# Designed miniproteins, single chains, continued (3), part 109

Each design is a single chain, and the fold is of that chain. pLDDT is the mean over its residues in the fold that is shown.

## One batch from the design tools (miniprotein)

Design m11791
Fold by ESMFold2-Fast:
Structure m11791 (fold): chain A 61 residues (1-61)
Amino acid sequence: SIEEKLAELEKRIAEIKAAETDPEKIIQKMNEELERITKGLSEEEQKALLALWLKEVRAIS
């Protein structure tokens, strides 16, 4: 479900932030996870995941 994918992305982002100190590297790895998770999803599901990603990126910068 989309809720499970949102939870997976949020967990992965938290793991990346715990392991990396460089904001540029954090954003790069977050982009890689977003691309991986969004493959084969509907436009609406992709937009939900992108919204979470944008929120997390704004929290870094």
Scores: mean pLDDT 83

Design m11792
Fold by ESMFold2-Fast:
Structure m11792 (fold): chain A 90 residues (1-90)
Amino acid sequence: SPEEELREALKILKDPNISDEEFKEALSKITIENLLESKELQEEFVQTLKSLPEERQKLFVEWLSTLPESVQNTILKIIEEIDPELAKKL
């Protein structure tokens, strides 16, 4: 299910022992469709990002910049609504 795919991706993102390539692969599993499934998933996503070391947060921002502007804006809005301080830091 979309929820299971997102949760598995978030689990991989939190693993400190994965490579940058594996991290980027996990990021590719994040879609607007799976994020919009529930408020709880959006909160798990934002909490996952907040828990990442600064280097991994930078990789997230680099990945985000490769997405269409409408997708970037939707993801940023989700982050801002849940944790505006994190959104400002990114």
Scores: mean pLDDT 84

Design m11793
Fold by ESMFold2-Fast:
Structure m11793 (fold): chain A 67 residues (1-67)
Amino acid sequence: DELVEQLVRALLASDGNPAAAERLLQEERLDPKQAAELFARVAERLREMGREDLAEVAEKLAQQYAA
């Protein structure tokens, strides 16, 4: 959950720059499946906040890591 909130903040601060979120993931050394699951949760959190535009970015990242 803390990492989800950190990723949400990174996307909010960077106005949807995926590189900012991916930089945080590199520090955590997660495998692609774990990264995909995290970005799916980040997308859901952003939708709850009314930021559909940023949720779309997070969903694309989740799909990228799931593939």
Scores: mean pLDDT 80

Design m11794
Fold by ESMFold2-Fast:
Structure m11794 (fold): chain A 97 residues (1-97)
Amino acid sequence: MPEMPEPSDLSLLYRPNPLLMELLRSMGETREVLSASQIGTLLDKYLHDNKLALPDNPNLWDLSDSLLGKIFGVDEIDLNDVAALNEALESNTTRVE
């Protein structure tokens, strides 16, 4: 679609892949489908709880030894790179109604 609603629109629901779901479940999430915003909030909490922020770059997170890094296939993530975050989520989720 050439015109997409906001990438974090709460009306859009996603089903995480099994590895991402396991990570979300470990954080107390019981839902099988979540909005991109809800997933983003849980991932932010995961990053903070595991203290993955790089000392020199607080918006850059080290994922090299994390389950999240294995799920996304990346060694680091930049919270200012919304496009990269959305691509990682879309690669690891299936949109549902």
Scores: mean pLDDT 70

Design m11795
Fold by ESMFold2-Fast:
Structure m11795 (fold): chain A 65 residues (1-65)
Amino acid sequence: SDDDVFNQVMRGVEELLARTDFTDLDLITEYLEEQKRRAESQGLSDVADRIDDVERQIRRAMESR
């Protein structure tokens, strides 16, 4: 389901954040952009939009530190 795909993406983000100690924004952004591109290519527009929202939230959180 779309929820399962999105949840898998979020687990990947959480693991990357933990491994990089919340400092490697470029790596996290590249991961999210690739997942968004894959979702778009499969016609999963709602998943792509949710991934875009997550990227925005992570950028904001890292900028506020």
Scores: mean pLDDT 78

Design m11796
Fold by ESMFold2-Fast:
Structure m11796 (fold): chain A 91 residues (1-91)
Amino acid sequence: GREIEEALRRAIRALREGDLEGAVEALGRLGRLLAEIPEAVGLLPTVALAIRYAREGDLEGALELLATVVRSLARLGVLSEEVARELLELA
């Protein structure tokens, strides 16, 4: 779970700072990590859409999709509720 938390924190920070390249890199890493988790594989299209929005400069749209990913990972038990809350407050 640590690597997923790190990838999420990096993606949120990059999106908030307007770092498009950093955001795309962090979201790409997140997608690769989620592909290794059977319960989370259904979130891959949402991560791909967040990458597309980030590439198009829609940082707010990418952040909203990432917030959806965070909430879903908490529901699936991949993230603790505490970590999910902290990530959503960071966004």
Scores: mean pLDDT 87

Design m11797
Fold by ESMFold2-Fast:
Structure m11797 (fold): chain A 63 residues (1-63)
Amino acid sequence: MAKEEERKEVIRYTAEALRLIGDVLQGGIEAKDWEKMAEALKEINKALVAKDWEKARKIAEEA
């Protein structure tokens, strides 16, 4: 039961991370700024590892 909730959280975490990565990739493609995209992905990764969704969202919006 508790492990099922953990699995749901991991799935939600993964889905949110993929969505944010997708946002950054789309922005990078439109801007053709691969270096900016790489830096944004790096910062999003740090925020997601810290489970800081708000920070990850702000970085994705900037990218």
Scores: mean pLDDT 68

Design m11798
Fold by ESMFold2-Fast:
Structure m11798 (fold): chain A 103 residues (1-103)
Amino acid sequence: SLEEQLREGEEVADALARLYAAIGSGEKFPERFAGDKVRFEKAAKQAEELLESNPLFRPVLEEGRKVAEQLKKWAQEATPEEAERIIKDANRAAGRVEGLIIR
């Protein structure tokens, strides 16, 4: 249904925001993110490509990019405890994006 498609777009946009938070936090804590940096950057790019590929997701992509940039800026000032949560959320987000890109 249209509602199911829009919900998928919103879930991909949420994943994008969590991945951008990890990229931002990784700038402050490079050692904590070294193992996952390439995965998070690849998943973020794939999430943007998924949202760009479907015209129905254009408003979701525009808003999602704004939220992602805001969370990235916030995450650059994250505490070590917040960074651990960001890594966990980003790994879950990356897994979701990877699951949608089966080819």
Scores: mean pLDDT 83

Design m11799
Fold by ESMFold2-Fast:
Structure m11799 (fold): chain A 59 residues (1-59)
Amino acid sequence: SLEEVVLEVMRLLESGALTGREAREWILSKGFSVEEALQTQLAMIKSGRIPLPVVPLAF
């Protein structure tokens, strides 16, 4: 799902395993847009599914 892709990309960015460019390419490779991923992250933060403080998707 897009939510699972967002969580995985956040984990890999936080660990330094992916650069922002590679994270964008990963999202696109899964059939989603960068905008959809950013909106999904925001919705998950608002719902309390992602705890604060958070590292935003940095592209």
Scores: mean pLDDT 75

Design m11800
Fold by ESMFold2-Fast:
Structure m11800 (fold): chain A 83 residues (1-83)
Amino acid sequence: SHREGAEKLIREAERAKKEGDYLLAGSLYAEAGWLYRQAGDLEEAVRAYDKAIEAFEEAEKKGVPTKGAIDLLRRQRDELRAQ
């Protein structure tokens, strides 16, 4: 299911984050957020997008350009909060 897929991606993102791979963590959190959104788990989707934004901000501090991904995720998150 979309929810089970999202939960797996959250676990993989947490592992990537612990290993210092913030770019991978951000991507996995973002994918989890999309799957939660498809499942109708809107609060979980918002939390996953927030974690993706945080991870991409950490990647940017390490020299990886992530502004476009951050801007897109902020838009997706804010659209969900407005519903």
Scores: mean pLDDT 88

Design m11801
Fold by ESMFold2-Fast:
Structure m11801 (fold): chain A 110 residues (1-110)
Amino acid sequence: MKSFYELLNEILKAIDEGASIEEIKKLVKEAVKTALKNAKPNPGMALMVRGALKAYTDLSDETIKKLYELGELDGLVGRGVAEVAIEMEKKGYSQEEIKEIVDTALEVAK
């Protein structure tokens, strides 16, 4: 069974290769489910990630808020999905596409 880090690397590689939103959603669902077996909330890390996203990305305030909510549920998932969102933005995915991936992660995490 793949670790969360192995799945995260697969997601980042898929994004680098121009994967469809449906493919990214499938990989994100698997990664989030894998990490949540040992969920550890980390509000402090969620605040740091939120600050970095606001300072260094053009991600929407709504997307950043949802990434913060993910980090409050699990710090590793919140950080990992934030990294996915950053890479998607760098590769030219739309704000709506990025939001759909973050919404998918949050739905699985609840």
Scores: mean pLDDT 82

Design m11802
Fold by ESMFold2-Fast:
Structure m11802 (fold): chain A 94 residues (1-94)
Amino acid sequence: SKASEFIKKVLENEELIEEFASEYSEEELLEGVKKAFEEGLKAKKAGDNETAINYFANMLPVLEYLVKNAKDEKIKKEAEELLKKAKEKLEELE
């Protein structure tokens, strides 16, 4: 799925993730970052802090893109809430 391709890009820590994000629908981007967040939580639970940090950090540009550009208010609000949660998880992993 496109969400699976997106998760792979997040894991690869690509500088172009914001440009890549523009090629997907708002729903596909939100699904992708939700999946990335769940994978980050799974990695954290397994004690893989490096992988967890990578997921939480790499989803930030996409969440910021959705907050700035989403036309659907529900998607924008969910992206804002998830952005806050991802930042909180990164602080916990310092």
Scores: mean pLDDT 77

Design m11803
Fold by ESMFold2-Fast:
Structure m11803 (fold): chain A 90 residues (1-90)
Amino acid sequence: SKSEVEELIKKFKELVEKLINGEISLEEFRKEFGKLYDKAEELPKEDQKEFLEEVIKLLEEAIADPRLSEEEKEFLKKLKELIEKKLKAL
């Protein structure tokens, strides 16, 4: 449902903010994102598309943030490429 996709987007945004603020490691970010992604795959295709489109947008904003290390930015760029491929396959 739209309410379920909005909640997943909110959780992803919070996860990105925690990474930017240094509150979580890159490893914990990977783990928690994986859980959100798995839940999103259970949603209707239209809601999955909305989730992935917003994830791409939030990743673009995060990659531009000067508080992130080069290693974190490289990881997020690679993740964005994988999500873009997933979105195209829907």
Scores: mean pLDDT 88

Design m11804
Fold by ESMFold2-Fast:
Structure m11804 (fold): chain A 65 residues (1-65)
Amino acid sequence: MAAKEAAAAIFAVGESVEVPGLEVKIVDGKYLVSTKEDSPEAREAAERIKEIGEETGYIEVEYLP
């Protein structure tokens, strides 16, 4: 629930998935998740990151395929 815990969880998701071009960036207090190619694996990873963001209440998450 602290912003530090949310950031750690998001980085852990990024490290654990082998999705081509998956990047997680912080822009203006918002987490942007982008991929090189839209795929079911990329969408699943984005959903996990979004769920973490919603759970903490501090982070807006946007998926950009």
Scores: mean pLDDT 61

Design m11805
Fold by ESMFold2-Fast:
Structure m11805 (fold): chain A 90 residues (1-90)
Amino acid sequence: MKAEEEIKKVLEEYQKRIDELLKQGKSATEIRKLRVEAAEKIENIAKHDPELQKKYDEAKKEVDRAIQVAKELGIPVTDEDKKVGLFNNI
């Protein structure tokens, strides 16, 4: 499916960029920005495909569960953390 292939390409491209930043010793903040950007691109692709939108909704449930666990452990969660979690679960 073309949209699923586009998501895979986004994931591969951003993972490559993240790996390169990690090798350069770049900050967690810079890596987080790339993950947020990737998640936003994936969301934009998924919203135009009903089957991928369903997959996105399932990934969102995984992220919401992780956020609940983080709150129970007293870890503050931001909107950027939610986007990073979505990227990791797609």
Scores: mean pLDDT 71

Design m11806
Fold by ESMFold2-Fast:
Structure m11806 (fold): chain A 91 residues (1-91)
Amino acid sequence: SEIEELRRRYEEARARVRRELGGDEERLRRVEDIAGDVSTPAYEGALAGKAEEGIRKSYEEIDRLYREGRLSEAEREYVRASVELTALLAQ
């Protein structure tokens, strides 16, 4: 299912972040907090029948944070997967 495929991608991305952080659980928590914050447009979009638009806005914010050096490439991929999973589960 779409949910199962996206959950696998989410879990793989999270595992990658954990490996690259060398077990820095405090940093992982901060990345998870960022994922929650940037998921708001995706969540609200899904509830309004505008899931694609919501995900796009969330992605724009994620890419901004990445360009500002606030997320690594691996953290960006994890946060993107979190956003997509949030939108799908809100349907």
Scores: mean pLDDT 85

Design m11807
Fold by ESMFold2-Fast:
Structure m11807 (fold): chain A 88 residues (1-88)
Amino acid sequence: MERKKKEEELLKRAKEIKERVLPPLLQAARQHARSPQELEDLLKAAEKQAETVLTHVKEYIKKGDLEKAEEIIRKAERELEELEASLA
């Protein structure tokens, strides 16, 4: 029961990271794109990058490694805070 609650907490935090990281990644893609085709490619790459943390967290939860899942989230949260601070 407690393990399932921790899994739900980790998934929620991973989804929040995805939602928070996507806008600055999309902004960077739009700013650096030199053509409409390059913009489409960069936007797809940004969306894929934003999903990476959630994908890894889901994989570790499935394997029963909640400690590793939480470590990935904590690292991503720190990197996101640094990114947001640099853009402010």
Scores: mean pLDDT 80

Design m11808
Fold by ESMFold2-Fast:
Structure m11808 (fold): chain A 57 residues (1-57)
Amino acid sequence: GMAAQRALGEAYARAARELGELLGRPELGDKYFQAARDHAERGDAEGAGRAASRGGG
């Protein structure tokens, strides 16, 4: 359902921020976090995952 898609998208957004901190580039993590969060708010978990993973490969 939409709630599950949003929760998954928000998890991807958090992962992007954590990855940015681990790489010592919190500004990059914030950029991907915001993109993933925008997709999560629309219930687009796949879009959120793609946005979050742009920082990792």
Scores: mean pLDDT 72

Design m11809
Fold by ESMFold2-Fast:
Structure m11809 (fold): chain A 65 residues (1-65)
Amino acid sequence: SAALRQRIRELARQLRENADDLALVRELGKELVRLAGEYGGPVTARVAEREVQELIEEGERRNAE
């Protein structure tokens, strides 16, 4: 649906704008993965999950003391 696609785009935008807030990235990332699965099925959900995980790992690396 157009509404589902728009929500996915909005979540992806929020993830990009808040990439340094790891708690928010984890929370929004879970929602993005769920909606991606509803939109494009399990393969699309797995792709979204990998992209979110890469963002988390990059953020953790930047925030390492």
Scores: mean pLDDT 80

Design m11810
Fold by ESMFold2-Fast:
Structure m11810 (fold): chain A 115 residues (1-115)
Amino acid sequence: MDALLAARIEELEAAGRDAAVTRRLFEAIRNEDYIEAAKYAIEAARQGDGAAALALRVALAEYYRERGIPFDERRALSPAEVAAEAEKLLATLNEEERKRIGKRIAEAFLEQVAA
């Protein structure tokens, strides 16, 4: 995990981008604080982080598919739009469900950063 964090921060700093949100996201994931991890992933996606946006999209698509709810991926949601959809969904969920979704967001985010 620390090596992935170091590599991601180096990429963001080389691009002239603020790494503070990404640092908080990795810290939340390391502490298994998946509710906070979901919040920081949403903020990172809102700031244009493609890995965070893709992780949110994967978690949302899986959540809606499991429940038979249509999720229009053909809309080609921007990072800001997928962040807004994730924030809206999490606001409707109880703490246990938010923790479960947050864990899936964290797993998907680490998969994107490691690739």
Scores: mean pLDDT 77

Design m11811
Fold by ESMFold2-Fast:
Structure m11811 (fold): chain A 81 residues (1-81)
Amino acid sequence: GAGLEALKKALEEVRKAKNADEALDALVRGEKEAEKAGDMLSSMGLGSGVMALSTGISLGLSDEESIKLAIKALEGSIKGL
């Protein structure tokens, strides 16, 4: 469905992100696309990615390590769907 495709697209963009700001932009765009598609599970998965990224940054992790946390959160969400 369109929401799951938005989640997969956001995951690929997060993988290609050069810094945390680019990763956050990709996650927020994906979340809005999933919401527009009416896919709350995919939207929540993207929200988990945002939380993981933000938690990494708050703990003083590098952009690279924070992005890895977001990727793990998104991969887990996809496997759960």
Scores: mean pLDDT 86

Design m11812
Fold by ESMFold2-Fast:
Structure m11812 (fold): chain A 62 residues (1-62)
Amino acid sequence: SALDRVIAALRQIVDALDLSAEDLARLSLGDLKTLLESMGVRASDPVVAAAKRRVLAELEAA
């Protein structure tokens, strides 16, 4: 699904930039869309927001 692709791309961004949960939480949807577009991934605001919530939950559980 589009959401699964965005989650995978966001996990790669988090790993590449060594982002903490706090770092990811501070990024706006616009910031995240810019980072995703740099990887060739485009998504709507609701999909980016859903991916952010999922990856934040994973970082907070680690």
Scores: mean pLDDT 86

Design m11813
Fold by ESMFold2-Fast:
Formats: C-alpha cells, sequence, structure tokens
Structure m11813 (fold): chain A 103 residues (1-103)
C-alpha cells in the first residue's frame, strides 16, 4: 500500500542516518555509543522486515539482505571485531541506498 511504502521510506532514511552515526562512533573509539546505535538499528530493521511483506518482491529481497547484514553486524559487535562491524555497516549502507531507489 502507499502507506506501507511511505513508512518503509521513513525507516530506510532513519537507518541511513544511524548507519553513518555508527561508523563515526566506531572510528572515534566510542564503542558504547556504537552499541546503542546498532541496537536501535536492529529494532528498525525488524520493523522494515514486517512492512516489506506487503511490498514488491525486489523491496522484500533487499529488506531480507539488510536483516542478514544486521545479524552479521550484531555478531561482529559481540566478538568486538571493529573491522567486521565497519564492513557490515558499509555493506548495509549500500543495500539501504538500493532500497531507497526501489521505493
Amino acid sequence: SPEDRERAVKIARELQELNKEAIKAIENGDMEKAKEIIEKQSELVGELGKISKSLPPTVRRLAIEIEATNSLLRMALFLQNESAMKKALENQQELIKRLLEEL
């Protein structure tokens, strides 16, 4: 529906902003802030996944891929692997950009 598409756009834009903030927090060595941002991203990724079920197949696929990158990001955070966290965030950023182009 138009409402689901509009909500997905809003979530995708919020994720884009949080993704940039998380990368900056990691680069500044502020791991407490990075963790808090990543937890908030995880909530939004979950919402996006639910909404995407009513959206076109391409959008649903991108939402699933974003959820997969978020799972990798949470694992990297648990392992305290800064390089893996940054790579997961950069991959997620590209998927969010593609998602916004499809919406």
Scores: mean pLDDT 88

Design m11814
Fold by ESMFold2-Fast:
Structure m11814 (fold): chain A 123 residues (1-123)
Amino acid sequence: DLKKKLEKLLELVEETIEEYREAIDRLRRAKSREEVAAVLREVIADEEDTIERLRRELKESTPLARLLVELEERAIAGLRSLLARVPDMDVEEARETAIAFLESVIGSYEFLRKLIEEELEKL
């Protein structure tokens, strides 16, 4: 059922957006590079879990599910690159860079959410 798959995909996208918003709030309160790194590691783990759930439940069966996997994989790559750079940054630079990256990724997921909502309206 395409409708149920799109509804499940919408739930996963909305969950990811909320996880990113919570991560940004934690980063705003971070007082050390270690705390910034811990938030980034948790976001990476959440993204990896989302990819596993997509592959298990939806098997990339729609173009939008494939797009979500691509966005998740790109986000993981960017987060890993940022995490590797954190030791070379001041706390404020690490925090601001991480927040800016997460805000950029939220924008991509909000765009995907709109595409899923538009497809649901056609059903």
Scores: mean pLDDT 87

Design m11815
Fold by ESMFold2-Fast:
Structure m11815 (fold): chain A 71 residues (1-71)
Amino acid sequence: HMEKLKEEYNKKLQELFDEVRDRAIERAVAEGRITPEQARHPLARYSLLTPEDVKELIEKGKKLDEEFKKK
């Protein structure tokens, strides 16, 4: 069913974003750039991504797109 394939893709894409975001937050807290309380704010999550995190998102997102293109 096409809806199931779309749901799997969206779930994996969200898991990818969540993983990279969580690692960026942990790094920012460890570096003392923000407090754990500030890290809980939704707006802080996007501003904490480093260029390396963005590169990881692009590369893994590209691989996910290629995987689902074959299905």
Scores: mean pLDDT 71

Design m11816
Fold by ESMFold2-Fast:
Structure m11816 (fold): chain A 64 residues (1-64)
Amino acid sequence: MIKVEVVEVADNAEARAVVDAARARYGDDLGVGIGRTEEEAAENARRAAELGGKSVGLGGVVKK
């Protein structure tokens, strides 16, 4: 089962910092997805992890 985490970010710099922190925790066992809603970000993260053979998905919700 893929573990999915979702984080709300204000901009690309914050998104990068969150991804860097997650890579420090999970190494390369990480798939990343973005969306406009928490549900969309979670689904895109899960799909990215599945396609990459990763165990963890990180979803980013970008505010506009």
Scores: mean pLDDT 77

Design m11817
Fold by ESMFold2-Fast:
Structure m11817 (fold): chain A 115 residues (1-115)
Amino acid sequence: MPSYFSDLFNRIEDFYMSQGVPRRQARLLAVRELVLRAGDIAVELLRRGQPDAAAEVVAEATRVAVAELSRIDPEAARRFAEYGRRAIEAARAGDIDALRAATDRMLAVIDEALA
């Protein structure tokens, strides 16, 4: 069954492509939105005292994002996966500041690929 993040990625990619954005840029923008959404959900879960659930959310979003980035830019996917691993570790530790720092780095990889 497609994950929540897989479905979300497809809907966002389709939206941007419907607005005339080229496929590569639409995919990068969709990955960017996945990071933002996963980060927000994970922070909320950490505030509720659910670090394992927060780590699972970040891990699922990272798996979807890495698969899509690997099809566009394998080097960006590799760097993104490294920061995603740090985000998962931060979420599991209950460290909101470290989680935000790691997701900011994931966003920077995407913004560099968009340039």
Scores: mean pLDDT 89

Design m11818
Fold by ESMFold2-Fast:
Structure m11818 (fold): chain A 64 residues (1-64)
Amino acid sequence: EEATRERALELTARDLIYWAEHDPEGVERVAAFLGITPEEFIARVKADPRGVAREVMERELAAP
């Protein structure tokens, strides 16, 4: 099960990098979901994409 979570984390990190480079609307949606600005989101993804992916996944699990 941890292997499945690790794969999901890696895929999420890849998607976040893709959105930061190619999808401004995706960036706006995820930044709003995390409660940060799009600029801060892009900066965080460039510095630590796996950390941002983990935060997104944790918040999704906490949401109803």
Scores: mean pLDDT 77

Design m11819
Fold by ESMFold2-Fast:
Structure m11819 (fold): chain A 83 residues (1-83)
Amino acid sequence: SEAAREAELERLRAEARETLERAKELIDQVKSMDPSAEEAEKRYKLAEELLKKAETLELAQNALNSAGQALGMAEDMLKKIKE
């Protein structure tokens, strides 16, 4: 149904937003310790742009995947700095 598709779209967009918020916090933490966080920040900005245009399930899934990549990059960078 259309309602089910709209609910899934909103769920994916909400998950992407939450993932980006987590990525932002980690990127800010990395930037305070290492200026080489540029690549994670670029990936974050790309994911944010994709989320703004995420009007279909496919686009929302792409935005979520990109947000996950930004989060993963920030987590990996933070782990390397703290270890």
Scores: mean pLDDT 84

Design m11820
Fold by ESMFold2-Fast:
Structure m11820 (fold): chain A 119 residues (1-119)
Amino acid sequence: MRSMREVILLTVETLASLAKQLGVPASTVEGLVAEAEQRIAEAETAEEFLEVLLNTLWDFLKAAEPYLNKADDGQQANAQFHALSATIEAIRQIAEIGGIPQEKVDEYIAKARRIVFKG
């Protein structure tokens, strides 16, 4: 079974890969990864890990925004779909490990969807 820390680190790797594929500079992506790793090191509870996950998703999407706007509709849709899918899977795994109730899981998933499609 993966730890909550391992789940988020794997999700950060997925977001980093997607950002690089969109053309975000490697130095920018490495900075975002380092920031995420620092926040993950400071997190202790499942709720703190979920907030780190959502903040990391937001930071990657903000950095990727100029590149998403230059991508074709298919590239943009694929990047958004994969970022959201990886984040939802991470939310579910962290919730399972941390004993987070389904109502709260649904709220975090709704927040992730709002970040990907409205931020």
Scores: mean pLDDT 86

Design m11821
Fold by ESMFold2-Fast:
Structure m11821 (fold): chain A 82 residues (1-82)
Amino acid sequence: MLEEALRKTLEELGFSDVIDEAIEAYRNRKKLSYRPVDTAKGPVSAPHSLGKISELALVPYIKRILSYAETADEVIEIAKQL
């Protein structure tokens, strides 16, 4: 469910070519409660565990985090941290 929100956000931001790689990175991450997400513009704090929250509620959150990415590789690194 979270991966669909990530996929839609990446499509909206024009990162269609890296969607499958970002989704695979997201699937293989270890979840911690809260931690800083490293971006090119500095660390940002994000909730790592998102219980039973609607996918729609996650889209603005993911958009905010991805807005710190300037390259496809940075999108993948952010996805691994989510």
Scores: mean pLDDT 57

Design m11822
Fold by ESMFold2-Fast:
Structure m11822 (fold): chain A 112 residues (1-112)
Amino acid sequence: MEEKVNKLVEALTKEVSREELDTLIDQASLEDIINALKKIREIVPELSDEQLDVTLEKLLRIAEKYMTPEEVEELRKFARDKVLTAESDEERKQAMIELIDKFIEYLKKSKE
């Protein structure tokens, strides 16, 4: 389980092929994804602006698989209005943490 989580964190925070990411997501349980999101949340302050953009795109792709269309649109709106429009590095990182927290809560509700 931990090895899958670590590979998923790397695939979500670094540039990897879409096919590789899709394979890792398909092999991951919902619990693995939640644990990967928790780890990404902890390292957000250390991520470059380019890594944040890559991570955001990949998180929205995972959201489409596990969340309702309405919940996905709420995350996309938050990303557009808060993460992508942030005027400072500090505000962007804080918005990214808030987006991840929101995503984790939606996934936890889907598990229930």
Scores: mean pLDDT 79

Design m11823
Fold by ESMFold2-Fast:
Structure m11823 (fold): chain A 113 residues (1-113)
Amino acid sequence: MTPETRYTPDEILEALAEVEGVPKEEVEERIRRELEEVLEELAKKFKLSPEEVEELREHLERELNDPRRLSLTELREIIREAQENSEELSPLELVRIAVYQKLGELLQKVLAA
């Protein structure tokens, strides 16, 4: 079988910007805003300190700037495994899941275009 194409988060954002006909910076701002809402919800749910929220924000930025390339299938597998093993997920694990879910949604839109 032909190997499925793999994308970095940056490449997904660039491809989505091309599909939507907007600057990449506009897509990046929208996605960061949506993920910041996830951080706010986790902070309320787990009663996180401002310092702990900042650590999660740093991890979120690391995930968005990860040089590792993943396929849509690999993103879906990560999400599926996390959902199956979700008895007690840490805030950090929930942030990673949220980033992978968002990247999977964006990549699906890119591939559907």
Scores: mean pLDDT 80

Design m11824
Fold by ESMFold2-Fast:
Structure m11824 (fold): chain A 92 residues (1-92)
Amino acid sequence: MALEKLRETLEQNIETLREMGASEEDVEEFRRLGEKALEAFEAGDLDAAVEYLTQALRKMADMMKAAGEEAPSDEQLEQAARDAVEMAAQMS
């Protein structure tokens, strides 16, 4: 189901961030934002889900930059969050 896949994706991203050398504080913050996005989505608050997911993706982008990787722009991250939430809503 879509919700199970979203949770699995969150856990996979957390593992990847740890492998990149992200701090446990940054990983915990990313997890919290991702969980808040899922809670908002389950409650039917799609605007809040997009907001929390955008914050999580921005946190991930900051960790990527700290690791020396190129990160997407804020606009690209916001669009990715909206697309993901809209796609999940269509599958539920």
Scores: mean pLDDT 77

